# Designed miniproteins, single chains, continued (3): the designs that were tried, part 35

Each design is a single chain, and the fold is of that chain. pLDDT is the mean over its residues in the fold that is shown.

## One batch from the design tools (miniprotein)

Design m9270
Fold by ESMFold2-Fast:
Structure m9270 (fold): chain A 83 residues (1-83)
Amino acid sequence: SMKKLEGEIWLALAKMALSIGDYETAIKMAEKAAELYGKDNPEVLATLGEALKGLGKEEEARELYQKALEIDPENEEAREGLE
């Protein structure tokens, strides 16, 4: 679907922003992905968690990682985020 493709693009942009340490941009891009995929998508939740962790919001990040793992126990980003 077009919404899924657009969500994939926004999620990819969020992950690129994470890779360069632009956590605020990563959050904005991941929120756009959440609008298209739905807020319960485990990759979107894990990506938001990683961005929040980068900003020092460890407690909020942990909650998002836990939610991602409740939906998909094999999500690698969320598992790594809970180190």
Scores: mean pLDDT 84

Design m9271
Fold by ESMFold2-Fast:
Structure m9271 (fold): chain A 80 residues (1-80)
Amino acid sequence: SEKEKKIKEFREILALSFKEAGELLNLPDIGEEIAEAILNNDWEKFKEKLKEFFKAAGLPESVADEYVEAIKKKLEEVLS
């Protein structure tokens, strides 16, 4: 469906953004793992790796949890 295509495009853009952010912040392995988790719909891995990324950047881990859950919920709503 059109909604599924938009969600796929969004996931690809989001994954690319984290790959690029990882390279820019000298955390390419974490950025790559986040991108893979997003593309594989592995929400638990996305959350865990984003927490590692935020911790390395000096940001609260809870913000990473909130971000992932918000995205997951939004995508589930669009697919309904």
Scores: mean pLDDT 81

Design m9273
Fold by ESMFold2-Fast:
Structure m9273 (fold): chain A 102 residues (1-102)
Amino acid sequence: SMEELERERKALTLLTFVSLAVDAGLTEIPPEVFEILQRLVEEGSPGIREAARTLLAHLRPGDVSLEELIEAARQGAKRLGMTDEEIERWVEEYREALEELL
């Protein structure tokens, strides 16, 4: 369905954003985001499940805020050559994806 495709797109956005934070050296993630990743392993499409499973192999729930996760992702994105404008657009897309997947 169109709703399933949109949800998959938002899941991929969230997974990509978390991947940027991992690339920046993040090893712990907010418990609420960790729970979303676990749900994506159970409920997602095959590709989403594989991506979520791969990220969970590098992450654990910890005393990390959503803002600390976002700052780690910003640093990862900067190292990949993203502009400040592109980074802030990604942060907005991530916040929207997070709200939809909670």
Scores: mean pLDDT 83

Design m9274
Fold by ESMFold2-Fast:
Structure m9274 (fold): chain A 67 residues (1-67)
Amino acid sequence: MKIDFIVATLKLEGDKHSIEQVREVLRKVGMSPEEIKKVEAELIKRYGKDALLTPEQVREVLEEVFG
């Protein structure tokens, strides 16, 4: 999985992202629905449903879920 590409894409779109915006980037990169749900669940668990996330916070979750 290209975690660096996902994080770079998020940085280009802005410095803060909703969970919905993160989910759309993951979908566009070709992540499976099952993998997307796993990442979404971990983001909600750590930061809450309405969190605005930095690209680095998303990187930490991606590395934990898939590293």
Scores: mean pLDDT 83

Design m9275
Fold by ESMFold2-Fast:
Structure m9275 (fold): chain A 66 residues (1-66)
Amino acid sequence: MYLELRQALEAGDLERAIALVEENPDNPVFWFELAEALERAGRLELAREYREKAEKIIEEYQKLKE
């Protein structure tokens, strides 16, 4: 999964990258990398949404440990 995501992002295949992350939605790193790629592509609103999603996943993991 991670290798496939990196390859999709390097190719600029944002549709495939989004689908791959949606199949593995619990990993915040995937959402951050996708958000960064979208920001470079000028998709600022979607990039912000995905960055917020990654942050919420991290917060949820912290709550489970507390």
Scores: mean pLDDT 76

Design m9276
Fold by ESMFold2-Fast:
Structure m9276 (fold): chain A 55 residues (1-55)
Amino acid sequence: GPEPSDEETARNARIVKLANEEIERLRKERPDMSDLDILTEASRRVAERWRAEQA
């Protein structure tokens, strides 16, 4: 099958870690949020943290 580049693999692994961290934090901090809201907020936070990390 197609092999992702080492850059893609590292990027994907990092994003997954950030996503898991933000999802867990949001679920603990705001357990009343819907799954869609949690995913939306987690996605925004991951993008923000990813941009800061690449700055």
Scores: mean pLDDT 78

Design m9277
Fold by ESMFold2-Fast:
Structure m9277 (fold): chain A 62 residues (1-62)
Amino acid sequence: SEVDEARERALAAIGQLTDPAAKEKAVLQLIKGARAEVEGDPEKALKYYREAYRIAQEALAA
């Protein structure tokens, strides 16, 4: 699913981060995404996982 793919991409990108501040920000969004999945809101989960990935991408590009 799109949610599973977004979560996997976010986890992979976060795993490459060396900046503790960026890692903390990305992980916070990842946790929000996981909570949304547990609550049965896949659209909200997708939004948070995409945000986690965006934060990780920006940090990796710096």
Scores: mean pLDDT 86

Design m9278
Fold by ESMFold2-Fast:
Structure m9278 (fold): chain A 64 residues (1-64)
Amino acid sequence: MARVTVVAVFADGSTEELVRDAPATAETLEAAYARAAELGAVSARVTIEADGVTTEADLVVEPP
């Protein structure tokens, strides 16, 4: 089963882990992005692990 970890990245360079090793579902990703926006994060780093393959993507939450 695919697993996802989402980390919020803030303008000051700090990070906050929003989701760790959770099922990679649309509901999980939507909740994580909503939380990142609520906290004022500038980007969210999404790491998806499936069948031993790790994929990482950075999504801009609020552009500078």
Scores: mean pLDDT 76

Design m9279
Fold by ESMFold2-Fast:
Structure m9279 (fold): chain A 61 residues (1-61)
Amino acid sequence: SPEQQALQQRIATLEGAKAQLKALLEQMKKDGAPEDTIAMVEESIALVEARIAELRAQLAA
């Protein structure tokens, strides 16, 4: 259905964003970024992962 296709596309977009944020996090840790900045990026990754899980649950229903 169009709704399922839109949901799959949204999940794919979020998976891509998560991968980019994880790559950024690794680079920031390597470069010695401030702890608060690292924590903010880790929180962003956790929020994206939670949203992906929610959308996957909707797709599986």
Scores: mean pLDDT 88

Design m9280
Fold by ESMFold2-Fast:
Structure m9280 (fold): chain A 59 residues (1-59)
Amino acid sequence: SALEEAEKYRKEAEKAIKDGNYKEAVQFYSKAIRLYREVDPEKARELFEKLSELTKKLK
């Protein structure tokens, strides 16, 4: 399901953050956000805020 795929991408993003791979984490969060927008818009918004903070650290 879209929810299960979104959760997998969210977990991959969190793993990438732990490994210091911030660019990879941004990609996984982006994929998770796209899927969550269809099934859980509030979760998509929360992850978008995390993505925005993460991208500030890269610039």
Scores: mean pLDDT 83

Design m9281
Fold by ESMFold2-Fast:
Structure m9281 (fold): chain A 101 residues (1-101)
Amino acid sequence: SKEEERKEIEEVIEASKKKLEELQKRIMSPAELEEWKNETDPAKQRKFRLQLQIKIGELEKIENEAIRAYEKGDFEKAQELVEKLREEKAFDFIERFEKIK
């Protein structure tokens, strides 16, 4: 039903919101997170979202490079890239990488 479809969409939006908040807490400083929450200017809100998306994209690139290094048997490079993810507090990316091992 249209009501069930709406509920399903709302649940997906809420799940995405929670995941984004968790990522914000892991890769944004407390000051950046507070600035994001208190911002009312739509242009500045878009800038914060873009910065977060860029950080996520950079972390995904590091993860994919770590996977490729591991598959090629370059364990030293794979470990260096995993340590870089750890420094960025990208724990979700590390967990995903560990599942591929």
Scores: mean pLDDT 66

Design m9282
Fold by ESMFold2-Fast:
Order: structure tokens, then sequence, then C-alpha cells
Structure m9282 (fold): chain A 85 residues (1-85)
């Protein structure tokens, strides 16, 4: 599930295996989005940004950080709607 993929991605990231880290963070993001877990999706996007930054791809890092911000905003909005329902 999404959190298990985040753990595998973080392990790969710490080992310097950035391609494997991206694979797991992408899987975590997809599972989180399917579950409506925008908090975990935002975290996965942010971690993908960190990987691209380590790889020297600053433009992709910026794009993924922006996606992380968008999904964090979705998580806040969804939390407010649930509280009002």
Amino acid sequence: KAKEYLEKGLKAYKEGNYEEALKYFQLARREAEKAGDYVTAARAYGLMGEVYKKMGDLEKARQYYELAREYAAKAIAAGREAELA
C-alpha cells in the first residue's frame, strides 16, 4: 500500500538508488491518489522532488515540489469538508 511504498522508496533514496526511489514514490503516489489520501500523495511528490534535486535536475525538482504543494492544499480542503459534513 502507499505507506509501504514510501518506506521502500526512502530506503532506496538513503542507499543512493535514485531510480528505485522514484519508482516506489511513484507507486506510493498512485495508491494514495486512488485512496483519496492527499497527505500521502503530497509527501510522495515532495520526495520525488528531493530525488530529482539530488540527481541535479532542478527543473523537475521544482515541478514535483509544486505538485506536492497542490496535493497538500487538496488534503487541507478535504479535511475541512469532512469536518463540516
Scores: mean pLDDT 81

Design m9283
Fold by ESMFold2-Fast:
Structure m9283 (fold): chain A 61 residues (1-61)
Amino acid sequence: MADVLRRYAEQLPDKEARERVLKAIDEGNLVEAAKILATELHRQGNDAALEAFVADLNRAA
């Protein structure tokens, strides 16, 4: 799961959002990291990327 979260975080265009996700992962707060990522992907309006992210998380769980 943490590896999936890191992979998606590295693709975020906003440096501050990317750093917040990576910090949450490093602190072991994977739920918070996933929430930040889902919020950013939704804000971008990229439904395909959001659906892929959710599918990858379900496979990693």
Scores: mean pLDDT 78

Design m9284
Fold by ESMFold2-Fast:
Structure m9284 (fold): chain A 60 residues (1-60)
Amino acid sequence: MEERKEQLKKDIERIEKLAKENGVYDQVKPLIEKAKEALEKGDFETAERYLMQAALAVGS
């Protein structure tokens, strides 16, 4: 079982939820979609990179 994959999936869900609550979902949606695509391909480093960018856009 890929524990890192499950953790990244949960992190993506958290950022997605926070973006919707802050009204910036449309701005971060492309980054979230890229993170999900990379995760689906098993590219965890690329998924983490896009997730970090989405997190920064939401609340940093």
Scores: mean pLDDT 80

Design m9285
Fold by ESMFold2-Fast:
Structure m9285 (fold): chain A 56 residues (1-56)
Amino acid sequence: DEKLKNELNVLEMRIAYLKEMLAVAREAGNTVLAKQLEKEIADLEKKKRELEEKLK
């Protein structure tokens, strides 16, 4: 449980960081980077949901 909680915390921090980077990429008009960041965020949010399900 502690390991899963730590992984969840790391995922939440990573998602927040990538969302900030995504905002910067969008403002710069970097569509390639924006698409890559959107995919990474979606993948991490899926992992977060899986970990949250295991903690229920």
Scores: mean pLDDT 83

Design m9286
Fold by ESMFold2-Fast:
Structure m9286 (fold): chain A 94 residues (1-94)
Amino acid sequence: SEEEEKAREHLDRAVAALRAGNYDESIKHAEEAVKLAPEGSELHVRALTVLGVAYYKKGNYDKAIEALERAIALADEVTRAQLQEFLDYVKEKK
């Protein structure tokens, strides 16, 4: 759908901003990707993951935990295990 295409574009921009260290820009685009992505889709999980990483990089651990827990709830078994390791690490930093 057009919404899914826009979600992918926002996710790409969020990832690029994250790599560049532009965490506020990454958060903004990741939030738009979360809104536009089909609920429970791989795109939705990836958008929530990028959102969580961006909040973690910014030092906002509470929002990072919230985003990562949402991603884990929707993720497949393999992705869930990887996200759980990162979530546990973030919780230790809080």
Scores: mean pLDDT 90

Design m9287
Fold by ESMFold2-Fast:
Structure m9287 (fold): chain A 70 residues (1-70)
Amino acid sequence: SEGVKKAIEYLEKALEVPGLSEETKQLIREALDAAKKGDVETARSLVEEALKKTDNIEARLYLRKALNYL
């Protein structure tokens, strides 16, 4: 869907935010993989977990935008 494509764009932007922990980056990579496979429920859960693991304002904005399209 077009929404999933937008979610993928925002997840890719979140992943490129500097200074994220490896744990947070791994959750974003897994969410991106799930979204690319069309597994929206898994992608949503992983984005929610990434949001709990980071206080980085820029990453959180991209992750919330991704979640809105999933």
Scores: mean pLDDT 87

Design m9288
Fold by ESMFold2-Fast:
Structure m9288 (fold): chain A 67 residues (1-67)
Amino acid sequence: SKAEAAEILGKLGAVEALKVLLKDEDEEVRKDAAIALGNIGAEDAVEDILAIEDEEVKKTALDNLKV
């Protein structure tokens, strides 16, 4: 699934691919991509995370960044 792909991309540090998944039409995929980016500590993705319109997805990503 796309959600499982986000987990794998997170382990590989594939920041650009995960940023694409943040814009996916599936909320579950967006959530998993945000979590993966947070776990990587992708500071260059912080602006993309803050631009997320879904407050639950944004909160999940920021909580994982421990910012």
Scores: mean pLDDT 72

Design m9289
Fold by ESMFold2-Fast:
Structure m9289 (fold): chain A 110 residues (1-110)
Amino acid sequence: EELRKAAEEGIKENLDSVIDQALAYAERLGIEVSDELREILKKAIEKNRDQVADDAAETAKRYAELRGLSKEEQLELAKTNGVINAFRVAYETIQKIKEKGIDEVKKELE
């Protein structure tokens, strides 16, 4: 539970940075950067937040057991994994927009 909360905190603290970096990626791919795109990325991360945080916490726990990490190192790893997973969701969402268009991705997030 503590590792999951740390992962959620990492996602929350870095949400704007993750979205800004994902928008820069979208612009490089020729996708129009708009308030609508920002909201789609935000909704995609929020919709997947539970899974992203759970996966980050589980990965941190397994790695900590293998490496003998302290509790503080485990919490930091969970936060880092949460941010990495949020980036993955944002980038995958942009890839889907490039492949099938923004309107179709919006329908999937409703």
Scores: mean pLDDT 85

Design m9290
Fold by ESMFold2-Fast:
Structure m9290 (fold): chain A 109 residues (1-109)
Amino acid sequence: SIYEKILEKAEELARLTDNPILELIVALGRVTKDYETAAEIVYKLLKPLIELAKRYEKSTDPEERQKVREEIRAKIRELNPFSQRELTDEEIERAVKLLIEIEKLYKEK
């Protein structure tokens, strides 16, 4: 289902960002098989990051892209205060791609 695909991308993002809350939501969706509710919670939680990822994709100016990348990095840290790990630029690029994929899947429902 489209919801299971959303949870698959969310699990990749959770591992990439070391986010135990996102990982827990995905795990609960799989255990309960309530993929729709879990995907809705994931989408709501990630909505601020999705908006930043969309702004990043639309940015053609390297300076603006760098500023948005730092905003994404800060928001990822804000959403997971339990991790002291700072993401690399390559990991931020991967996170952006996953966030855009999640939005595309969510809009197809």
Scores: mean pLDDT 85

Design m9291
Fold by ESMFold2-Fast:
Structure m9291 (fold): chain A 76 residues (1-76)
Amino acid sequence: MGDELFKEGEEAARAGDLEKAAQLYKESAKKYIEAGDYEKAAESLFNLGRVLAKQGKLDEARRLYEEGVALLKKAK
């Protein structure tokens, strides 16, 4: 489930559909967190942050990078 959403997010980002990419990465991160896969959840949040930064949502992007780093610490 999370892997499919992540791949769809990457495809949307490559197509330039930033709104769709953001939605898919957000859903992917949530599924990975529910599964306890904090490394993949962090990657989803980092990609979401990049998409939001491209949309000019810099404060939201910064918060997502911080959340992703926190999840990576939990993965260890």
Scores: mean pLDDT 84

Design m9292
Fold by ESMFold2-Fast:
Structure m9292 (fold): chain A 80 residues (1-80)
Amino acid sequence: MLEEKAEKVAKAAMMFDRNGDGTVSAREIGMGISLITGAPLEDAIEAARKAVEQFDSNGDGTVSAEELLDAAKYALELLE
């Protein structure tokens, strides 16, 4: 189901948080999507960028951990 995929993507994206600032970038979400769904990395990152733009309240190009699940769901819907 979409919700289970989004939860796995969110967990994977948090593992790729190389910034260590407690926020998740479009690239990290895209890497999580590619890992969980097998989608091409470029397509996954593009979907993640659109999701980040939708949930990015600060305009800094990242989403908080609280927004991550919703951003992952949005990105997955763009790919399906």
Scores: mean pLDDT 74

Design m9293
Fold by ESMFold2-Fast:
Formats: structure tokens, sequence, C-alpha cells
Structure m9293 (fold): chain A 65 residues (1-65)
């Protein structure tokens, strides 16, 4: 399980986080279409790891556990 720890954010930083989350959720939904439940679970886990990495890179106040 990937856990994201987010420190206090400005409204501008919250917007960046929301945009990245929305983008990754849409990409995940696109990737899982027509896949088996096992493949869907794997894609979901990989997408969450990619999101955590991107957030940590663009918003320094985000920590991934």
Amino acid sequence: MTVLLIGPLSPEEEEVVTELVDRYIREMQRRIQGKSPEEQAKIEEQTLRELGRELASRVPQVTVE
C-alpha cells in the first residue's frame, strides 16, 4: 500500500496536486479498460507508484511511504 504524506499546502500547490491526481486517475482508467482483474490491480499499483514519484518531484512537501 502506497501512503502519501502531504504537508501544509498553499492553494496553488493544492491545485497542482489535484491536477496530477486527476490526470493519473484518468490514465489509469484508460489503461485498465479490457484488462483482467489481475492486470487491473497491477496497473493500479504501478499508477499509484508513478503518481507518488511525480508528486514528490513537483511538490517537495509531499512524502511517499
Scores: mean pLDDT 72

Design m9294
Fold by ESMFold2-Fast:
Structure m9294 (fold): chain A 70 residues (1-70)
Amino acid sequence: LLEEARRALAEGDYEGALRLLEEAARTQPQSLPEVLELADELGKRAAARGDLATAERAAQFSRELEAQLA
């Protein structure tokens, strides 16, 4: 899941990457810090390309993960 999410992110498939990160957060709780890092990167890249809808969804997801790690 994380390797697939990194590939999707590298390919510019931000929606696909977000879905894979959400799955990883649910199935691999030990990977939450890495998922958070990738979600933050995803949001920044999506925003930079003008994909504001995906950037906003990534930001919401990051806030949820931060709450779990606090």
Scores: mean pLDDT 81

Design m9295
Fold by ESMFold2-Fast:
Structure m9295 (fold): chain A 59 residues (1-59)
Amino acid sequence: ELEELAKKLYELIKNKDVDGVNKLMAEFVEKLDELPVEEQRKLREELAKLLEKIKKEAE
């Protein structure tokens, strides 16, 4: 699920869909705010790592 989020986010960034990026990130942040601080940190770190992985593979 988080990997799917990272892939969708990367495609939106690649396509310069600013509204799509903002909407997806707002939904992600709202879900994070419902979780304990430890889990929020973990998910943010995992998302960042997945984005870097996708970016590196796409170059």
Scores: mean pLDDT 76

Design m9296
Fold by ESMFold2-Fast:
Structure m9296 (fold): chain A 61 residues (1-61)
Amino acid sequence: SKKEKEKLKEELKEGFEELEKRIKELGVDPEEYKEILEAILENIEKYGSEEIKKIFKELIE
């Protein structure tokens, strides 16, 4: 449902913010972080459902 998708978006956004913070604390290069996110998006576009693709695209764009 739309409400479940909104909750998932919020949880994913929070998760990505925590991941970014953790990666910064570990001293990972910001360019490497972008490459990781792009690789995740590419795999979601290839193998994910249209609904999952839309959710991730909205979060990362």
Scores: mean pLDDT 68

Design m9297
Fold by ESMFold2-Fast:
Structure m9297 (fold): chain A 58 residues (1-58)
Amino acid sequence: DLLGEVRELARQRLPGTEGQLVSLVEEALKRGQDPVDFLRSQRLLDFARIVEEALERV
C-alpha cells in the first residue's frame, strides 16, 4: 500500500506533514502524473525523496 508507506515514512522523517504529503500523492495519481515527478516540479524535494523510497518498499 503506497499511501500507507508514504504516511509512515513522513511520520518518521517529517512529523506533522503526513496528511499534506498523502494528499499531494493522491492528487498526482488522480491526474495521471508520476508522484515523484509531480513533487519535484513543485520543488518539494524532501517529499519527493520520501515517495521515491516508499515506491521501493511496495
Scores: mean pLDDT 86

Design m9298
Fold by ESMFold2-Fast:
Structure m9298 (fold): chain A 60 residues (1-60)
Amino acid sequence: EERKRELEAIVEHLIRSSKNEEQVDARLAALRAHYAAQGRTLSDEELEEIRKRVLEELKK
């Protein structure tokens, strides 16, 4: 439940802060690295779901 809210917050942040696909990909890579540095993991499935949702919104 907390994880779902965390992922939704990430999606919202990326939609508001990113203007194109390159910025989304760069921010996701930085976020994955940040999680790894803290001993946390963002799965490939979670990253792909975030990417899909953000890019769908940016196509508008």
Scores: mean pLDDT 80

Design m9299
Fold by ESMFold2-Fast:
Structure m9299 (fold): chain A 86 residues (1-86)
Amino acid sequence: SYLDKGNELYKKGDYEKAIEQYQKAIDLDPNNADAYTNLGKVLYKLGKYEEAEEYYQKALEIDPKNKEALENLIELGVEQLKEAVL
């Protein structure tokens, strides 16, 4: 699957190629909360915090009980607070 290909590329640090695969997963299944969550994770690794937040929120709109998206959104909020006060 495109999700699995994206995960392999993410593990290798090929973030741009991982984004392409996750985007293809979303294009094939727009209700794939895991693809949105994983795209957010890549954007977070690239320092694109605002975009990462948007994708985590989309994942939670699709699956409000997605623990990984929720945990990553909380972590992102903590990181944004550190940057604002440090």
Scores: mean pLDDT 81

Design m9300
Fold by ESMFold2-Fast:
Structure m9300 (fold): chain A 92 residues (1-92)
Amino acid sequence: MIEEAIKLGEEAIRKAMEGLRKAGSVKAISLGIAGALLGIGGIFLAELAKKALETGSMTEEQAQKLAEQGLEDARRGIELAEEAIRLAEEEG
């Protein structure tokens, strides 16, 4: 879960950067930025969950919920980044 959230968050950032490079509209730019921010957020939540487990700062249940949110945010980031790429390519 933690490793998956980090990997997917990094993928969201990479795809968002591709969408942003190709973007010609405010909508495509906005989707690319949103995808990147969700990817970053997903990585941050996963790293926070990992650190909290290592330090005992959270219960396993609390850390699991953070990791699950990070994974969800990373997946959503990929969806928005892919939409940004699609829209940018349709713009020509």
Scores: mean pLDDT 85

Design m9301
Fold by ESMFold2-Fast:
Structure m9301 (fold): chain A 60 residues (1-60)
Amino acid sequence: TGGEVIARVLMHDGGLSEEVAEEILRLAREGRLEEAAKLIMQHAGLDEKSALNAARALSE
């Protein structure tokens, strides 16, 4: 649920294209949560804790 909110922020408020957001989802689904979180931090400006929480939610 939290990941869905973050995904929407990434696509509309974070200035990310759907392609970039989908790449983050792929990394999360592969279990590479730290790499997905790093992209979330760099593109959406979230802190590490919030980005990791979002990546975990996106992997489910």
Scores: mean pLDDT 71

Design m9302
Fold by ESMFold2-Fast:
Structure m9302 (fold): chain A 56 residues (1-56)
Amino acid sequence: GPYAEAARRAAELGAAGAAGMAAKDAGWNSQHVLEAQRAGAEGDAEAAARAAEKGA
């Protein structure tokens, strides 16, 4: 979904905060936001997308 795509693109840019925001916008709790932020910092686009996808 659109949140997974936003998180994936943020991770490709190394934008941890933007990846976490995508998970938050998907309606998920702080655990999924932290997971997306960590994946974004590591450049792991698939892990960031999966964290945000749980909200869709």
Scores: mean pLDDT 71

Design m9303
Fold by ESMFold2-Fast:
Parts: sequence; C-alpha cells; structure tokens
Structure m9303 (fold): chain A 65 residues (1-65)
Amino acid sequence: SSSLATELLKAAAEGDLERVKELISKIKSDEELRRILPLVLYAAEQAGNEEIVELVREKLEELEK
C-alpha cells in the first residue's frame, strides 16, 4: 500500500485533484487512509490547493463517523 500512499502524496503536492480522488478510491483500508490522509492534507495545504484540502477534510470526517 506504500506505493499508493506515495502517489497520493505526490498528486496532492502537484494539485492533481482527479488523481487524488482516483488514488483515495483505490486505497482499500480505512486504517491506511487514516494514516496517510493527514499527510496528504499537509501536502495540499503547502501546495495551496483548496479543492484538495476540502476533499481530504471531507474524507477524514467520513472516516471519523
């Protein structure tokens, strides 16, 4: 799963919203998503891409409920 996590971080840093959505859907483990999504959020915030920031925040909220 590390390869998917690495690609997801790269997509978030590059501002590739569609790729972020695709890669999140491919990560089958909620445990892996809970681990990687905070780092993805950080990468998106550093890139200044608010659309990816919003998407990742919504997914994190979904995983907490």
Scores: mean pLDDT 83

Design m9304
Fold by ESMFold2-Fast:
Structure m9304 (fold): chain A 62 residues (1-62)
Amino acid sequence: NKEELEKKLKELEKQAKEAERNGDLQTAADLYERIAQIYSELGKTEEAQKYLARAQALRASL
């Protein structure tokens, strides 16, 4: 379960960075929220809050 979540995190981080680079801020925000949820499930509260804050900042820019 943890190994699958870590692989998913890596893929989502790549996709989020690509979306942000392409100016697709809506998709980037959605992906960062998913990343935050997975970090929360892994018990990494600080990382979860970091990505959630990033997603909220991107949404505020829309």
Scores: mean pLDDT 84

Design m9305
Fold by ESMFold2-Fast:
Structure m9305 (fold): chain A 77 residues (1-77)
Amino acid sequence: MLSPEVERAGRELLSYALTGDVEGLRRLLEELADDPEALAAAVNYRDAHGRTALDLARLSGHEEAVALLLEAGADPA
């Protein structure tokens, strides 16, 4: 199971991706970069509906958020 901190980070990434908050997204990804396992888990976190931050960024048309998530290791598949 994911830690509560990773789940929180995943949910924050979902929120930033949905709203296009590129600065919030970059800052959180930089904070997670010290722990590659936590970064990978948070970036690929799926909500109760199976959606990732990458899915929400694509749906909302936030191209910069999509690019940042892919650079951070988000699964494009």
Scores: mean pLDDT 81

Design m9306
Fold by ESMFold2-Fast:
Structure m9306 (fold): chain A 66 residues (1-66)
Amino acid sequence: MDAVVEAGVAEARRLLEEGRYALAAHAADQALKLDPTNREAWRVLAEALERLGRHEEAARARAKAE
């Protein structure tokens, strides 16, 4: 996997753990623009969107993670 994508996903997970959900969603989205097949990035995006109350967008992202 591209080191840039892996770094982006790791940053998104760190932001999610810190409760910085909007930034976590942004970081995950940036990683997905580079690799839209990255399931971990979709999972982080889904979790961040769910925490932001964007339940429909979170459900769509979760479906793509599977």
Scores: mean pLDDT 83

Design m9307
Fold by ESMFold2-Fast:
Structure m9307 (fold): chain A 70 residues (1-70)
Amino acid sequence: LTREQILEEASATMEYLKVFIEMRTKLKTELGIEPPQSVEELEEFLKLAKEHYPELYKKMEELLAKIEEI
């Protein structure tokens, strides 16, 4: 790993986390959906996120793909 690759991965990871937190906050405050407490709840949570905030979910998928390419 080069210094440049490490910085790109860190930057993309931070953006991914920000989008995930925003999505989690919106689901809780706007729809009353609590954050997941188990793996099974995480799967259902992600389905709800995709349904109610497709733009944020798509951005999260794109950032994850970018991290995997680094």
Scores: mean pLDDT 77

